# Ledger of designs, part 90: designed miniproteins, single chains, continued (3)

Each design is a single chain, and the fold is of that chain. pLDDT is the mean over its residues in the fold that is shown.

## One batch from the design tools (miniprotein)

Design m11135
Fold by ESMFold2-Fast:
Structure m11135 (fold): chain A 98 residues (1-98)
Amino acid sequence: SSTLAEAAVGYLKKVALDALREAGATPEQIEEVNKLADKAREAAINYAKTSSPEDFKKTLEYIDKLEEKALAAVPDPEQRERIRKAKESAINGINAAA
């Protein structure tokens, strides 16, 4: 389901952006994570439609980059763990969407 894939990425995006804002991340850091989330959303929607391993790989690459950039800007251990768990939940939701 494209709706389920979109919701999964949207949840990760919300958790990451909320953590970045609380950490006082720069507008540039927020924009970078937002752009990665939008790319992950597009790739996840494509994967839900195609069930293509290539679309799944693209989705994971964008999600991994999003986590990397978010964690670089978020020093708090509790917020970092929330981002990691949100990523795991998003990947599980994307897999369930195919």
Scores: mean pLDDT 88

Design m11136
Fold by ESMFold2-Fast:
Structure m11136 (fold): chain A 85 residues (1-85)
Amino acid sequence: MKILELTVVSSTPDSGTIVVESPGKIRLEGFSSASGPGPTDTYIEVSEKDVPKVEELIASVESATATDLVTGESHPGVLLRFVEK
């Protein structure tokens, strides 16, 4: 099974889902903006049947952001990758 890993450099996500806003844009919902000690990894399990679609979307992503739904702040430095589980 492939897991989508998201790393944010400025805050800690509590929980959330990946929201695909459009081709080239991925956003986290339910993200909480907390002053963290450094980069935080978030792991989201992707079903095997959806992996090719998510890979296609990641390959087309020009920017990926984590948005705090409470403050509306967008966090730069989001890294997306698949890891094998």
Scores: mean pLDDT 48

Design m11137
Fold by ESMFold2-Fast:
Structure m11137 (fold): chain A 86 residues (1-86)
Amino acid sequence: SAAERERALDAELLARLRPVVERELTAADAERLRAASLAAVAEVEARYADNPDARARIAAYLEAAARVLEAGGLGALAARLRELAA
């Protein structure tokens, strides 16, 4: 189902992001990243509600998250998320 595919995609995105988050963050930075990532996910979900292209959705999710992190002063983490999208 579409819901099962979305759940699998979300699990894969979290698995890709986990090592990046765990190595670079203090507790305060982790909370900022969490809030920013949730906002980015909501934006991507709104944009791709009718688009089943999983690859484009992954790239859009990572780019949206990277923009939010960069705006928050976490440019090194933003660069790593963009590398995961490539």
Scores: mean pLDDT 65

Design m11138
Fold by ESMFold2-Fast:
Structure m11138 (fold): chain A 82 residues (1-82)
Amino acid sequence: MSPLDLAGSIVMSAVSRAEVDPDKVSPEDLAETLRGAALLSGEKGIELARLAGEKIVEIRPDRAEEFRELIERAIREAEEKL
């Protein structure tokens, strides 16, 4: 499995968890998951993580500010480390 395929699986899992059981997965945990996926595949991983992050924010409009802030910060940190 390529690093990009693995990153895709990781971000899809995070999106699924946000849809099915958002209260069991904190915004911080989801942000860390996306940051890891972004670091795994470089530019492509960052793009994929950003798309997944926007989807998670759409799924939880009641917590949109919290999710957006943490996810965007985590992705930015990943960009700085590449």
Scores: mean pLDDT 73

Design m11139
Fold by ESMFold2-Fast:
Structure m11139 (fold): chain A 65 residues (1-65)
Amino acid sequence: SSMKERALEEIKAEIDRAFREQGVAASLQVMLARIQKLREEGMDEQVVTEIANEAMLHLAALAAG
């Protein structure tokens, strides 16, 4: 719910910044690092998977133009 929404918006913002500054490869690395951090912080694996899927779709949309 709200924690998932906040985490997803923060990850999307980091993806947007990395994509603008360094392109798709750098934004993918930032996304993967942020997702891994959520796991390390003990977030439920199902919620992490949902966030990862949404973040990947966001990055794919940016890369497509």
Scores: mean pLDDT 87

Design m11140
Fold by ESMFold2-Fast:
Structure m11140 (fold): chain A 72 residues (1-72)
Amino acid sequence: NAELEKRKEHIKKVFEELYKLVLDMMKNEGISVEEAKKLVEDAFNKIYQAEPENKSVIDEEKKKILEKLDSL
């Protein structure tokens, strides 16, 4: 399904930008890994509200970001 593939790419891009943003905040504002995780979780809750049909894809991308933050 071309529409689902396009939506998945969009969601992935949003999470890529979010990860870059929290990484920048950690570097420039000194927020902790735990604070960065809270920001990520809050943003994902808002994305769920906007894209409830894509919860599975959203959950996968959320897991990837949280795992990356845990590796810092």
Scores: mean pLDDT 79

Design m11141
Fold by ESMFold2-Fast:
Structure m11141 (fold): chain A 74 residues (1-74)
Amino acid sequence: SDALGDALVAAVPGLREASRLPGVLGVELEVVSDDTVRLVVRTEHGEASRDLPASDLTPETVVRTARELRDELE
């Protein structure tokens, strides 16, 4: 949907910032449905993911969630 596309574009600055976090080797978004995306974070200790409502996709939410997932892997 248009709303999902807009949310994914809005997330891009957050993905760039999250990919620069210490210990983060990779960050990606996977579309689960038209209202839900999965944020995936990879570190040296493995991978962690969390499903997020597309409506919650802001740069701030992406970076915060990526930090939480990174910390869960420590």
Scores: mean pLDDT 84

Design m11142
Fold by ESMFold2-Fast:
Structure m11142 (fold): chain A 62 residues (1-62)
Amino acid sequence: MPSQITTTEEVFETEEEARKKAEEISEEARKQPGVVGVGYTVKKLPDGRYKATVTTGTDPSA
């Protein structure tokens, strides 16, 4: 199991921007020592904006 989970959320006006930013954050997270899992999702909000969520799992034993 990841010993720690970090979640980052940001809202963007376009799906392309949300996806690009989520991928950038995910790539940076993967470069950190002890990171065992990184995932992201992009969700359209009722107001027409897009929410990017990046989740990073860290396990020093991995």
Scores: mean pLDDT 78

Design m11143
Fold by ESMFold2-Fast:
Structure m11143 (fold): chain A 85 residues (1-85)
Amino acid sequence: SDALKKDIDDGVAAVFVATVKTSISRLSDEEIEELKKNADPKLFEKYKKKLEPTIQRGADVLGISDEEKQKWLDITSADLAVKSK
């Protein structure tokens, strides 16, 4: 049902975003800048597009601001781009 699917999708997205928050909270500003500098631009855009719907959904469930959503989307996309080279 639509209600059950929504509850599952919301829960999965919230857990994912909570995990992302925990990982990012352990990074210094210098480490974040290093990730951004080392990220391949094509891989960065690929991961950003792939992750955006899930991060948006999880952030909405957790009550995270639009500014924090964008920061976390950018940092997570850069991290995955670096790991995928």
Scores: mean pLDDT 82

Design m11144
Fold by ESMFold2-Fast:
Structure m11144 (fold): chain A 61 residues (1-61)
Amino acid sequence: AAQAAADRAGAIGDRHLPVVREAHRLMTELGLSPEEVARVFQLMREGKSLEEAIAEVKAER
């Protein structure tokens, strides 16, 4: 009965997004902790770009 939420299902289906690869890349290349990666994704969901989210997380160190 959730088929009516196609847009929402698309966003959830995108768990297979390059977001997973990007998370691994951020941890490997930038040395971000899992907590910092979670913060970055939260900021991106708020409308920040990836680079802005990373900069804010680093500024909060």
Scores: mean pLDDT 66

Design m11145
Fold by ESMFold2-Fast:
Structure m11145 (fold): chain A 66 residues (1-66)
Amino acid sequence: AAARRAALERAIDTVLEDNLGSPLLQKAAEAKKNKDYETYEKYFEELDAIVDRMAAGGRAGAAALA
């Protein structure tokens, strides 16, 4: 759980830095940038659910987050 949260936080920070990533990652990064932590947590929960689903898809699942 903590390791996954840290990985998602890094992914969101990378999107904010490089202006790349999926629309959902960009929305999470934008909410964090605007200090809208309520919206940020909502998108974070959606991303965490996608990561859980994509664990079954292996590398192909990981690519869907990008």
Scores: mean pLDDT 65

Design m11146
Fold by ESMFold2-Fast:
Structure m11146 (fold): chain A 61 residues (1-61)
Amino acid sequence: SIDDLKAELRAIAAEHPELAPAVDAALAFGDTLVAQGREAQAELWLRYALRELREAIAERE
């Protein structure tokens, strides 16, 4: 699930290069949470970040 969320975030950065810094920041924080043994919080964070980025894209279209 975390790997799937990371793949979806990377796909957003590939399709919307202007969002790459936001994607990179979200992935870095997710990795920090995983390194701390906080896998559940990492998944919730990545789901939140993905939703926020999708909302930003939807507002542009």
Scores: mean pLDDT 85

Design m11147
Fold by ESMFold2-Fast:
Structure m11147 (fold): chain A 88 residues (1-88)
Amino acid sequence: MTRATVTATNTSSTGALVALRLYADGELVAGAVAGIVPGETATATVEADVPAERLEVRVDVAASGSAADAAATEAAVKAATTATVEEL
């Protein structure tokens, strides 16, 4: 079994969502989404019954607000996002 964890911090003025997805052979096998309000740090964790060497980890960030605020928030949250993978 493999566990993946994403941690993201929102230093911007608008809310964001961070999505953690695990793929094996191009197929989605696990996923989680966490909302992050301004000034907060969020963590999302997923597990898959697939070895770590067969998993592709993808992290996506989406923000709300005006186009300028959303773009700034997405950039800031992406810059403050880390992902870790461990075998269980």
Scores: mean pLDDT 81

Design m11148
Fold by ESMFold2-Fast:
Structure m11148 (fold): chain A 74 residues (1-74)
Amino acid sequence: SSELKELEKKAKELLEELKKLVEENAPRDQIMEKIKELSKVLKELEKAGAPKEKIDELENEAVRLYIEAEEQYR
């Protein structure tokens, strides 16, 4: 559906923005805010009926970026 396609595009755009923030060593608050935005979009994707495999793929990418960011703050 068009709804799923738009939400998937938004999730991917947020992941790219998150990746850029991590690469630029952005402040923790900015990274956490982007993760919160992405989490909301992933929940909307789930409610809209996105395949579990797609949600897991996007969530795993977000978790990987979060771990990378957390290691930089230690």
Scores: mean pLDDT 84

Design m11149
Fold by ESMFold2-Fast:
Formats: C-alpha cells, structure tokens, sequence
Structure m11149 (fold): chain A 90 residues (1-90)
C-alpha cells in the first residue's frame, strides 16, 4: 500500500510538473517550473529514480527525466486514497 508520507512536497511538485508537461525535462527546467532550487530538485529526482518513479536519459551533456508507469500509478493511488476516504464517510 503506498504511503502518502513517502513523498515530500518537493517530490510531489516534481512529479506533478512531469505529469502536466508530459515530456522529458532537465533538472534546470523542473527548478524553473516549480520555483524550487536546482539542488532541491536534483535531490528529489535522485530519490524518485531510486524508487522507480522517474527514469533518467543522458542526451549529450544534459540529463532528461520522465515519469515511469509506476510514478503515474503512485500519483493516482495517493489521489484515490484521499477521494475514497471522503466517499467512505457516507
């Protein structure tokens, strides 16, 4: 069962931007789009990659990051847990 507490606000913002843009993004682009520091984004991307929620591809001198199927599912599962709790209240 996915733990909501496994993802920080930084990690959720990074995943959310990757989902909205639906394209590979560099750490610099993610920092610009989220308003976070590149260091914070790079740390979040490393953890997300370790968990299999993002993949990294090196294109020349730039590393691009994209969502995996597991990353999309993790975001959906966390949203469903919140929505289902409200539905079960009735």
Amino acid sequence: MPKVSELSDVELQVLGVLLRENRPLSARELAELTGLSQSAVSRALRRLKEWGYVEAERVGRTTLYSLTEEGIKKLEDERDLVSNKELYRK
Scores: mean pLDDT 73

Design m11150
Fold by ESMFold2-Fast:
Formats: C-alpha cells, sequence, structure tokens
Structure m11150 (fold): chain A 113 residues (1-113)
C-alpha cells in the first residue's frame, strides 16, 4: 500500500540520520549538532506514529505530508553542511542529503500516478 511505502520511507530516513549521528559523534561534531539530529530523529518517529495511528488520512495526504517533512529534513541537513568545517562530516551530510533526495523523488513519482 502507499501508506506502507511511506512508513518504510520514514524508517529509511530515520536509519540514515542515526548513521549520520554516529559519524558526527565519531568526527567530533559539536554537541549542539548532535542535539539537533536527535530532535529531527524524534520528530520523524512522532510523524511515523501519527501516520500509523490515523486511518482517516488518504494515500495522497500521507504522501504529501511525508514529502513535505522530508523536504524540511533535507533543508536542515543542507544548513548543517554549510556550518560544518570537518570534511568527513561534510561528506556524511552530503551522502545523507543524497539518500533523502532519492526517497523524496520516489514518493513524488507515486504522488504523480
Amino acid sequence: SMREKVLEAIDKVIEDLEKLRELAKKYGAPQETIDLLDKVIEELRKFKEYIENDPSLSDEEVLQQAIDFFESVKKFLEDLAKRSKNPEIQKALKEAIEKVNSIIDELRKLLEQ
């Protein structure tokens, strides 16, 4: 179902951000950066619970809300990349951005059907 694809996409974004968080810690990112990543991961988990617990949401509403949320995550990661001075953290952020963008593109393709 479209809802199942969206829930799977949320899980993938959470996993990618958790991996990014581990790399950020490994390469000595400021605590403020780790705290911001934790906040975004928590908001994604809350969004997942919202999608799981509201059967009244249409497939189009679920897709659009997920796309909008992932676009905000992408912008957040791009803003972090601009502030980072560590090349390994910049690389990890770029890879996370590319993964999130790929997921957004897949969901947009479903919405255009």
Scores: mean pLDDT 88

Design m11151
Fold by ESMFold2-Fast:
Structure m11151 (fold): chain A 71 residues (1-71)
Amino acid sequence: MEEEKKKLVEELKKLADYYQRMADAGRGWAEANRETLEANPEARERVQQGIDDATKLAEKYRKLAEELEKE
């Protein structure tokens, strides 16, 4: 049970880090391709939605890991 909990906490932290990196990379890519995205409003909206979703998932998994560690 302790080993299972430890593995789950580590996986949740990996997921949080993964989504945070995805959000950061998405923001960097969007800035580098700003002119192209301004010419393609649908693509701009999808990119922004992806960044927002990744940011929310990173926060969600980070909180889950913290709460599980306290249990």
Scores: mean pLDDT 83

Design m11152
Fold by ESMFold2-Fast:
Structure m11152 (fold): chain A 83 residues (1-83)
Amino acid sequence: SLKDEALARLRALMAAEGRTTLSGKQVTDAVLAAGRAVGQPDLGQLIASQANLLMVRNGRTELSLAQVADAIDEGLALYKATS
């Protein structure tokens, strides 16, 4: 799934760089890449927008992996509601 692909990419990045949090750019790049990889680029853009909105709303420059997972779940719920 898009969620599994995005979280796998971000988890690998965190391990490679010894990071515990992710920048908005890292989250956006991984979600957009995941969307392309699963053939759903529009869904990837929607979820990336939700992650950026969460950062702005909470005054954060970085997100934990759990916060990214929550943003993906919110984006997926919104997508289903519009179907």
Scores: mean pLDDT 79

Design m11153
Fold by ESMFold2-Fast:
Structure m11153 (fold): chain A 64 residues (1-64)
Amino acid sequence: SSRQDQAVADLDRQIEQIRRWTAEGRVPRDVGDEAIADYEEMKAKIRAGDQQTLDDYFSRKSVP
């Protein structure tokens, strides 16, 4: 799988995690909905071939 495929798969897992945490009351609904919207937008850009968004995603994920 490409880095693009990995990023999309990771974002899908994060979206599902936020949905679960919001349903459990661990995250306020407004905060969870905004985070999901941000991840969906990032996923759409990566799928569209936005190399900068893809590189930014992996750079942030790799920060110690």
Scores: mean pLDDT 80

Design m11154
Fold by ESMFold2-Fast:
Structure m11154 (fold): chain A 61 residues (1-61)
Amino acid sequence: SGADEGRNAGLAARALGASEEAARAAQKGMTEHGSTRDGGRTAREQVGGNDGRLAEQAGSL
């Protein structure tokens, strides 16, 4: 389900060294939009900077 994929995106973001805020944004975005790419974009918009970039990269793994 999208929830499971969202959880995995959040874990991946944390593994890449992203902040908890970025990881949560990635998880939420994936759950809502059904893709880690859209989840990464959402995280980038909410957190910005390097944390947002790391969350976006997690979606590309």
Scores: mean pLDDT 64

Design m11155
Fold by ESMFold2-Fast:
Structure m11155 (fold): chain A 53 residues (1-53)
Amino acid sequence: ILRFDKPRTVDEVVAFLKSLGINPISVTKYGDDKSFVVKVPTGTEDYFRDRLK
């Protein structure tokens, strides 16, 4: 789950992830406009965790 300081749209979150070199399978709002559930391709998880730390 990704959290942001400001409300975001799904498109903004997708653009953010692509700027990091990540192509998400799906992005869904979770609870509020600041929290998102992101699914990434197999093998991207370690890269994703390393980048977001």
Scores: mean pLDDT 67

Design m11156
Fold by ESMFold2-Fast:
Structure m11156 (fold): chain A 83 residues (1-83)
Amino acid sequence: SLSEEEFEKEVDEALALIITAIVKSHADNLTGEELLAAVERLKKIYEKYPDSETIRQALKDVAEIAEKNGHTEAAELARKAIE
């Protein structure tokens, strides 16, 4: 059976995927502040599960979207979170 700790990790990994999907769907319409908020949420989840490739990939994807759209602060925060 799934432990409480395993369930919490899966929920946070699912949340990372949801955040990334929303950012991808709205990339051309999101402000720098909104992207920065998304990165801060992903960073907090990654700090709980630093070995999660799912959360690490979410931060990489959001960093790339932020950089492509000129949101340098959000892109830098996301990249630094996974270094």
Scores: mean pLDDT 88

Design m11157
Fold by ESMFold2-Fast:
Structure m11157 (fold): chain A 56 residues (1-56)
Amino acid sequence: PKEVGYRAGLAAGASEEGARLGTEAGINKDVNKMREAHLKYGPGAGAGAGAAYAFG
């Protein structure tokens, strides 16, 4: 789950920090933090969070 989210975030153009934080939020199923990562770090962080959510 962590690797899937992180790679998805990076592929969508997130920074390493955004991809990491989005992925952690997705693994933890924390929808509010997933939304915050998307808003703060951009759509790539949201994509990483969503992938981690789906496969975590």
Scores: mean pLDDT 78

Design m11158
Fold by ESMFold2-Fast:
Structure m11158 (fold): chain A 90 residues (1-90)
Amino acid sequence: SEFDKAAEEAIKNKGYLVVALNAANQVADIKVLNSLEEVEAWAEEARAAGYAGIAAVNMDAEEVAKEAGISLATAKKLIEEAIEQLRAQI
């Protein structure tokens, strides 16, 4: 699926899997972005385009662990849970 390809690319790039949500809270667009700055810029464009929301998952487990002050295992689990939650919105 397009979502699974984007998730794999985001992991390989140690970047962000980003989705735009419609008014029904369903995934309407998918992006792979390389930095938080790119995520913030695209989120502004998506809001201007009329999307109801944006969700972003940092796919770099090591960075998530360091920033949140949690174990690598916990960071990986949180990323997996976030991905499964987004998959349910497709």
Scores: mean pLDDT 85

Design m11159
Fold by ESMFold2-Fast:
Structure m11159 (fold): chain A 113 residues (1-113)
Amino acid sequence: MIYVGEVVRPGMPAEEAVREALKKTGPIKEVDSAAVALVPADDPLKIAVGLVFGVMPTEEAVEKAAEQARKEAGERVLSVAVSLTTPGSSVESQIAAALLAIGRALDAGLQAA
């Protein structure tokens, strides 16, 4: 499992934080699942991305990725979004697109709240 945390700065969209976190993971060729958690930490909010590479059943991989994202983001979780994808060619861009879409949805939820 690879996990990367990123801090959401004031005025920064969750999508942008997800994009920055994904840059830290390097080339992703095989991933079973990915998770994004947006949580309050002191200030600013933290966003964490958990990625799981091809080593566990999909359901367990999703849960462990979400757990890792929550741990890195801290005890208080406002939102967790999880995306499942299949390992293989072009999977990296599909994962990035799915996580960015989840980041946008989290931003929209925060604006509506």
Scores: mean pLDDT 47

Design m11160
Fold by ESMFold2-Fast:
Structure m11160 (fold): chain A 60 residues (1-60)
Amino acid sequence: SMERQREFEKMRLSVEIHEALKKLDKETQERYSPLAVKAMQKGIEEAKAFLEEIKKLLAG
């Protein structure tokens, strides 16, 4: 169902963001952690955009 898909997507995004943040150095992680919380609060699209920004940082 669409509701289950949305719940699964939120859970997956939360996990992926958390794992991506852990791969950053402590100083960068400290700066981005509160932004991750805000992105998750705004919605799925904001959370996806935030995750892609972190992935780009990790890729160098």
Scores: mean pLDDT 83

Design m11161
Fold by ESMFold2-Fast:
Structure m11161 (fold): chain A 84 residues (1-84)
Amino acid sequence: MKARREKLAQELVERGASEEELRKKEKELGKLVVQEVLRKIVSRYVAEALRKIGDIVQEQIDKDPKNINSEEAKEKMKKLNEEF
């Protein structure tokens, strides 16, 4: 069971199944498998999304002065870090 569960979870993570799709598969695969997959998908995609958002925001601040005041955006980010 454990080896099969781990393999199935890894395969679903590799495929990038959505959370809603996994909720449907809970009826078919069982709760434990779905929970394991959700944990892996969420952790992976959250980390990847945060990294990409950071890169995009930085690039946008530097390269799109028309829509975003680079100074103001950077100041707000620094202020948030200072408050914590």
Scores: mean pLDDT 59

Design m11162
Fold by ESMFold2-Fast:
Structure m11162 (fold): chain A 97 residues (1-97)
Amino acid sequence: MEEEIRRIEEEIKELIEKGASAEELVELAKEYLERAEKEPDPLLADAYYVGAALLAQYALSLDPENEEAKEILERALENLLKSPIEDARAMAERARK
């Protein structure tokens, strides 16, 4: 899980540095959310939920009125808050602000 989260964070950082639009971030967040929902491995599913939440959160920093980003963030955080993994819950708690 930690290795997968690190890879996701690096990918997000690269997209940010390249000047990705809020729309591009939302599309990638949707892909991560869908992968998480279909993933049978709960640890890998949590990593994808983390990715979706981070992408949606950054999209909202660029476009605060983006309803799709808000919905993705809410769904990802809901699943992360239910996780028995402390790292996943800590990330969700930081994001709820």
Scores: mean pLDDT 75

Design m11163
Fold by ESMFold2-Fast:
Structure m11163 (fold): chain A 70 residues (1-70)
Amino acid sequence: DDVVLSVRVRVAPERREEVAQRIRDAALSVPGVKGVEVEPLDADTLLVTITAEDSAAAAEARRAALEAAS
């Protein structure tokens, strides 16, 4: 069974597209990640949804995404 994990990330509005791309690249680089969706909720908030093969891959991808957003 796939693990699905969502996290909300606050971003500067002028960096939204840059940060979204970094999050996608970072999370997708993690072995066991099947997909990453990044959606704007508003001008300063992104919703990141990660689909992974197991909990370890999901946790690593979340960590990578949060680091990329910083």
Scores: mean pLDDT 83

Design m11164
Fold by ESMFold2-Fast:
Structure m11164 (fold): chain A 64 residues (1-64)
Amino acid sequence: SPELEEIRKKYNEFLEKARGLTDEQVIELLEKFIEELKQHDSPFAKAYIKLVESELELLRKRLE
């Protein structure tokens, strides 16, 4: 699916950008990525949003 491939590429680009960033910077990047994913009306986008939201929860818990 071209849409799945596009979302997967964006997620991989996000993972590359996240390397070497602080937890606070990664939180900002995750929030922006969720906003980008919300532009897609697909079940694939919804699945990645749930994944990214889980990552956000873990990072927020780490920062306490």
Scores: mean pLDDT 80

Design m11165
Fold by ESMFold2-Fast:
Structure m11165 (fold): chain A 100 residues (1-100)
Amino acid sequence: MMSIMFDPSGKSVEEILAEGERLTKEFKEKAREEIKEMKERIKKLKEEHPDNQQAQEYLKKAEEKIKRAEKLLEKNAPWGEVQRELDEAKELIEKAEEIK
């Protein structure tokens, strides 16, 4: 994937920056939508498992990962760092959903 991104032919600096800005905007919009969806899932799971300590611990950790992802988005951090935090949050939410 990275190797494909290194094959732009004859693009000006302005064109390269515009393409990067568009891709960054699309990533940020998608990441923000994913964050919103995850926050709604966490809220529902907290209401479903209020007295389940293990579920609450997973949800708390997921909320911390989401907060880190939001902070990384504000700092224009690399997409990989934001995506890693979101992926880890998703796994924690899924684990909470599987708890009785």
Scores: mean pLDDT 77

Design m11166
Fold by ESMFold2-Fast:
Order: structure tokens, then C-alpha cells, then sequence
Structure m11166 (fold): chain A 76 residues (1-76)
């Protein structure tokens, strides 16, 4: 079952393109949208094929050096 992941992250704006590409490379990620909120914060929206794929996306965010301030996963 597809899920929607919404995460608010702390990351420098200059690193956002690399974060978006890293998330697109995660197996089971179907769509990624990264929206700058401030110079050091962004909103990340991921459509994943499964909850496990959303969990892989969260791990990819953390491994990129971004700090996850809040996140929610909901069924689609």
C-alpha cells in the first residue's frame, strides 16, 4: 500500500539538490518534492510504494546529514 511521508528537516539550502537526488535513488520511492522553508530548513514530501520504502527514505535523509525535526507517514 502506498504511503505519504512528510518530513520537516534542518539542512543548508545548498544541499537540497543532493538530498532530492539521494531520495529519488531510494528503492521504492515513487515521487519526491523538496520545498525550502528557510535558509536552513526544508519540507520533504515522499510518495513511497510501502512503509518500508518510507523508512528507507527517512534513513537516507539522516545519512545525508540532515536533522529530522518532525515526520509523519500516512497511508495513501
Amino acid sequence: MRVLLVAHVRIPEERLPALEEALKAVPGVLDVRVTPVSPDEASVTVVAESREAAERALKAIEESGAEILRSVVRPL
Scores: mean pLDDT 85

Design m11167
Fold by ESMFold2-Fast:
Structure m11167 (fold): chain A 65 residues (1-65)
Amino acid sequence: MEAEIEKILAELEEGLRANRDDKEKSQLLVNKAMNELIEKHGLDPEERAALAQRIAAAYARAMAA
């Protein structure tokens, strides 16, 4: 489970870096990754909140560099 989540987050970060100048595309990539992770893992509300923070961190890393 965790390795699969990390893979999806890494793919999201790469996609965000490739589309850094396209804010609309970046938002769609974030939404797609969030929905995929929620659907695959059936997370409880605490796990979903933690996942949202991890996605936000990946976004911040991609946009900062």
Scores: mean pLDDT 75

Design m11168
Fold by ESMFold2-Fast:
Structure m11168 (fold): chain A 61 residues (1-61)
Amino acid sequence: SSSLRKQLEEERTRANDYLMKGDLTGASESFRRASVLYSQLGNTQLSQQYQQASDTLSNPG
C-alpha cells in the first residue's frame, strides 16, 4: 500500500540519519521496523537482510 511504502521510506531515511550521528540503537530500531514493513510487502529477502542489519547494530546484551 502507499502507506506502507511511505513508512518504509521514512524508516530508511531515519536509519541513515541515525547512522550519520552515530546512534546505533536508533539505526537498529529503524532497520527492524523496515524489516517488518518489507515482510508486510511480501519481500522476504529484504525483510531478512534488514533484520540481520538490525541485529548486527544492536548490542548482544
Scores: mean pLDDT 83

Design m11169
Fold by ESMFold2-Fast:
Structure m11169 (fold): chain A 95 residues (1-95)
Amino acid sequence: MEEKKREELKKKALEELEKKFKEKLEEQKTTNPEEAEKLEKIKKEGLTPLEYIARERAKHEKVPLLEVLKESLANSTTELTKALIEVLIEKEKKE
């Protein structure tokens, strides 16, 4: 079945996310230095902004990160966003 197509979508989603994160960080360096510092910290920890928000929400609500990610997957409307969240869910399940 479509496992290869799913893997290609996940790879493309990760590449797009890294590109957008890099562009956002450069933009924030000129517009909001405090936000840029926060984004650089997220990058240093190897996290995406989406994963960082999910982890902060899980910590605030005192629920497992996996539950927050599953909720985000259910609320996602685009295939690209669903693929990104699925990658994060798979990463969390391996831990």
Scores: mean pLDDT 69

Design m11170
Fold by ESMFold2-Fast:
Structure m11170 (fold): chain A 96 residues (1-96)
Amino acid sequence: MVSKTIVGELSSHPAVREALIEELNKRKEKAEVIVSVTGTDDGGFEDLLREFAEEAKDKVSKITVDGSGVPDLKRLEETVKKLSEEFPDVEFEVKL
């Protein structure tokens, strides 16, 4: 059985996102990604998620955002809804 699920972290540091994209590039088939967002207490997670989605949109079928570390869950849900409209070929979900 081949797992299509990759678990990763997004932060304000570019190397963290680049490492996750490199892992996605090793796969020939679209993956499902579970992403936690860290170090974004000021709401910077919207830009981090958008940048990741733009780079990964041809490599992922689903992006699940781990909301357990996010102080403003309402903002996260609004961001995920907005991103689902910007990237219609990618399924977005919030995990609590």
Scores: mean pLDDT 72

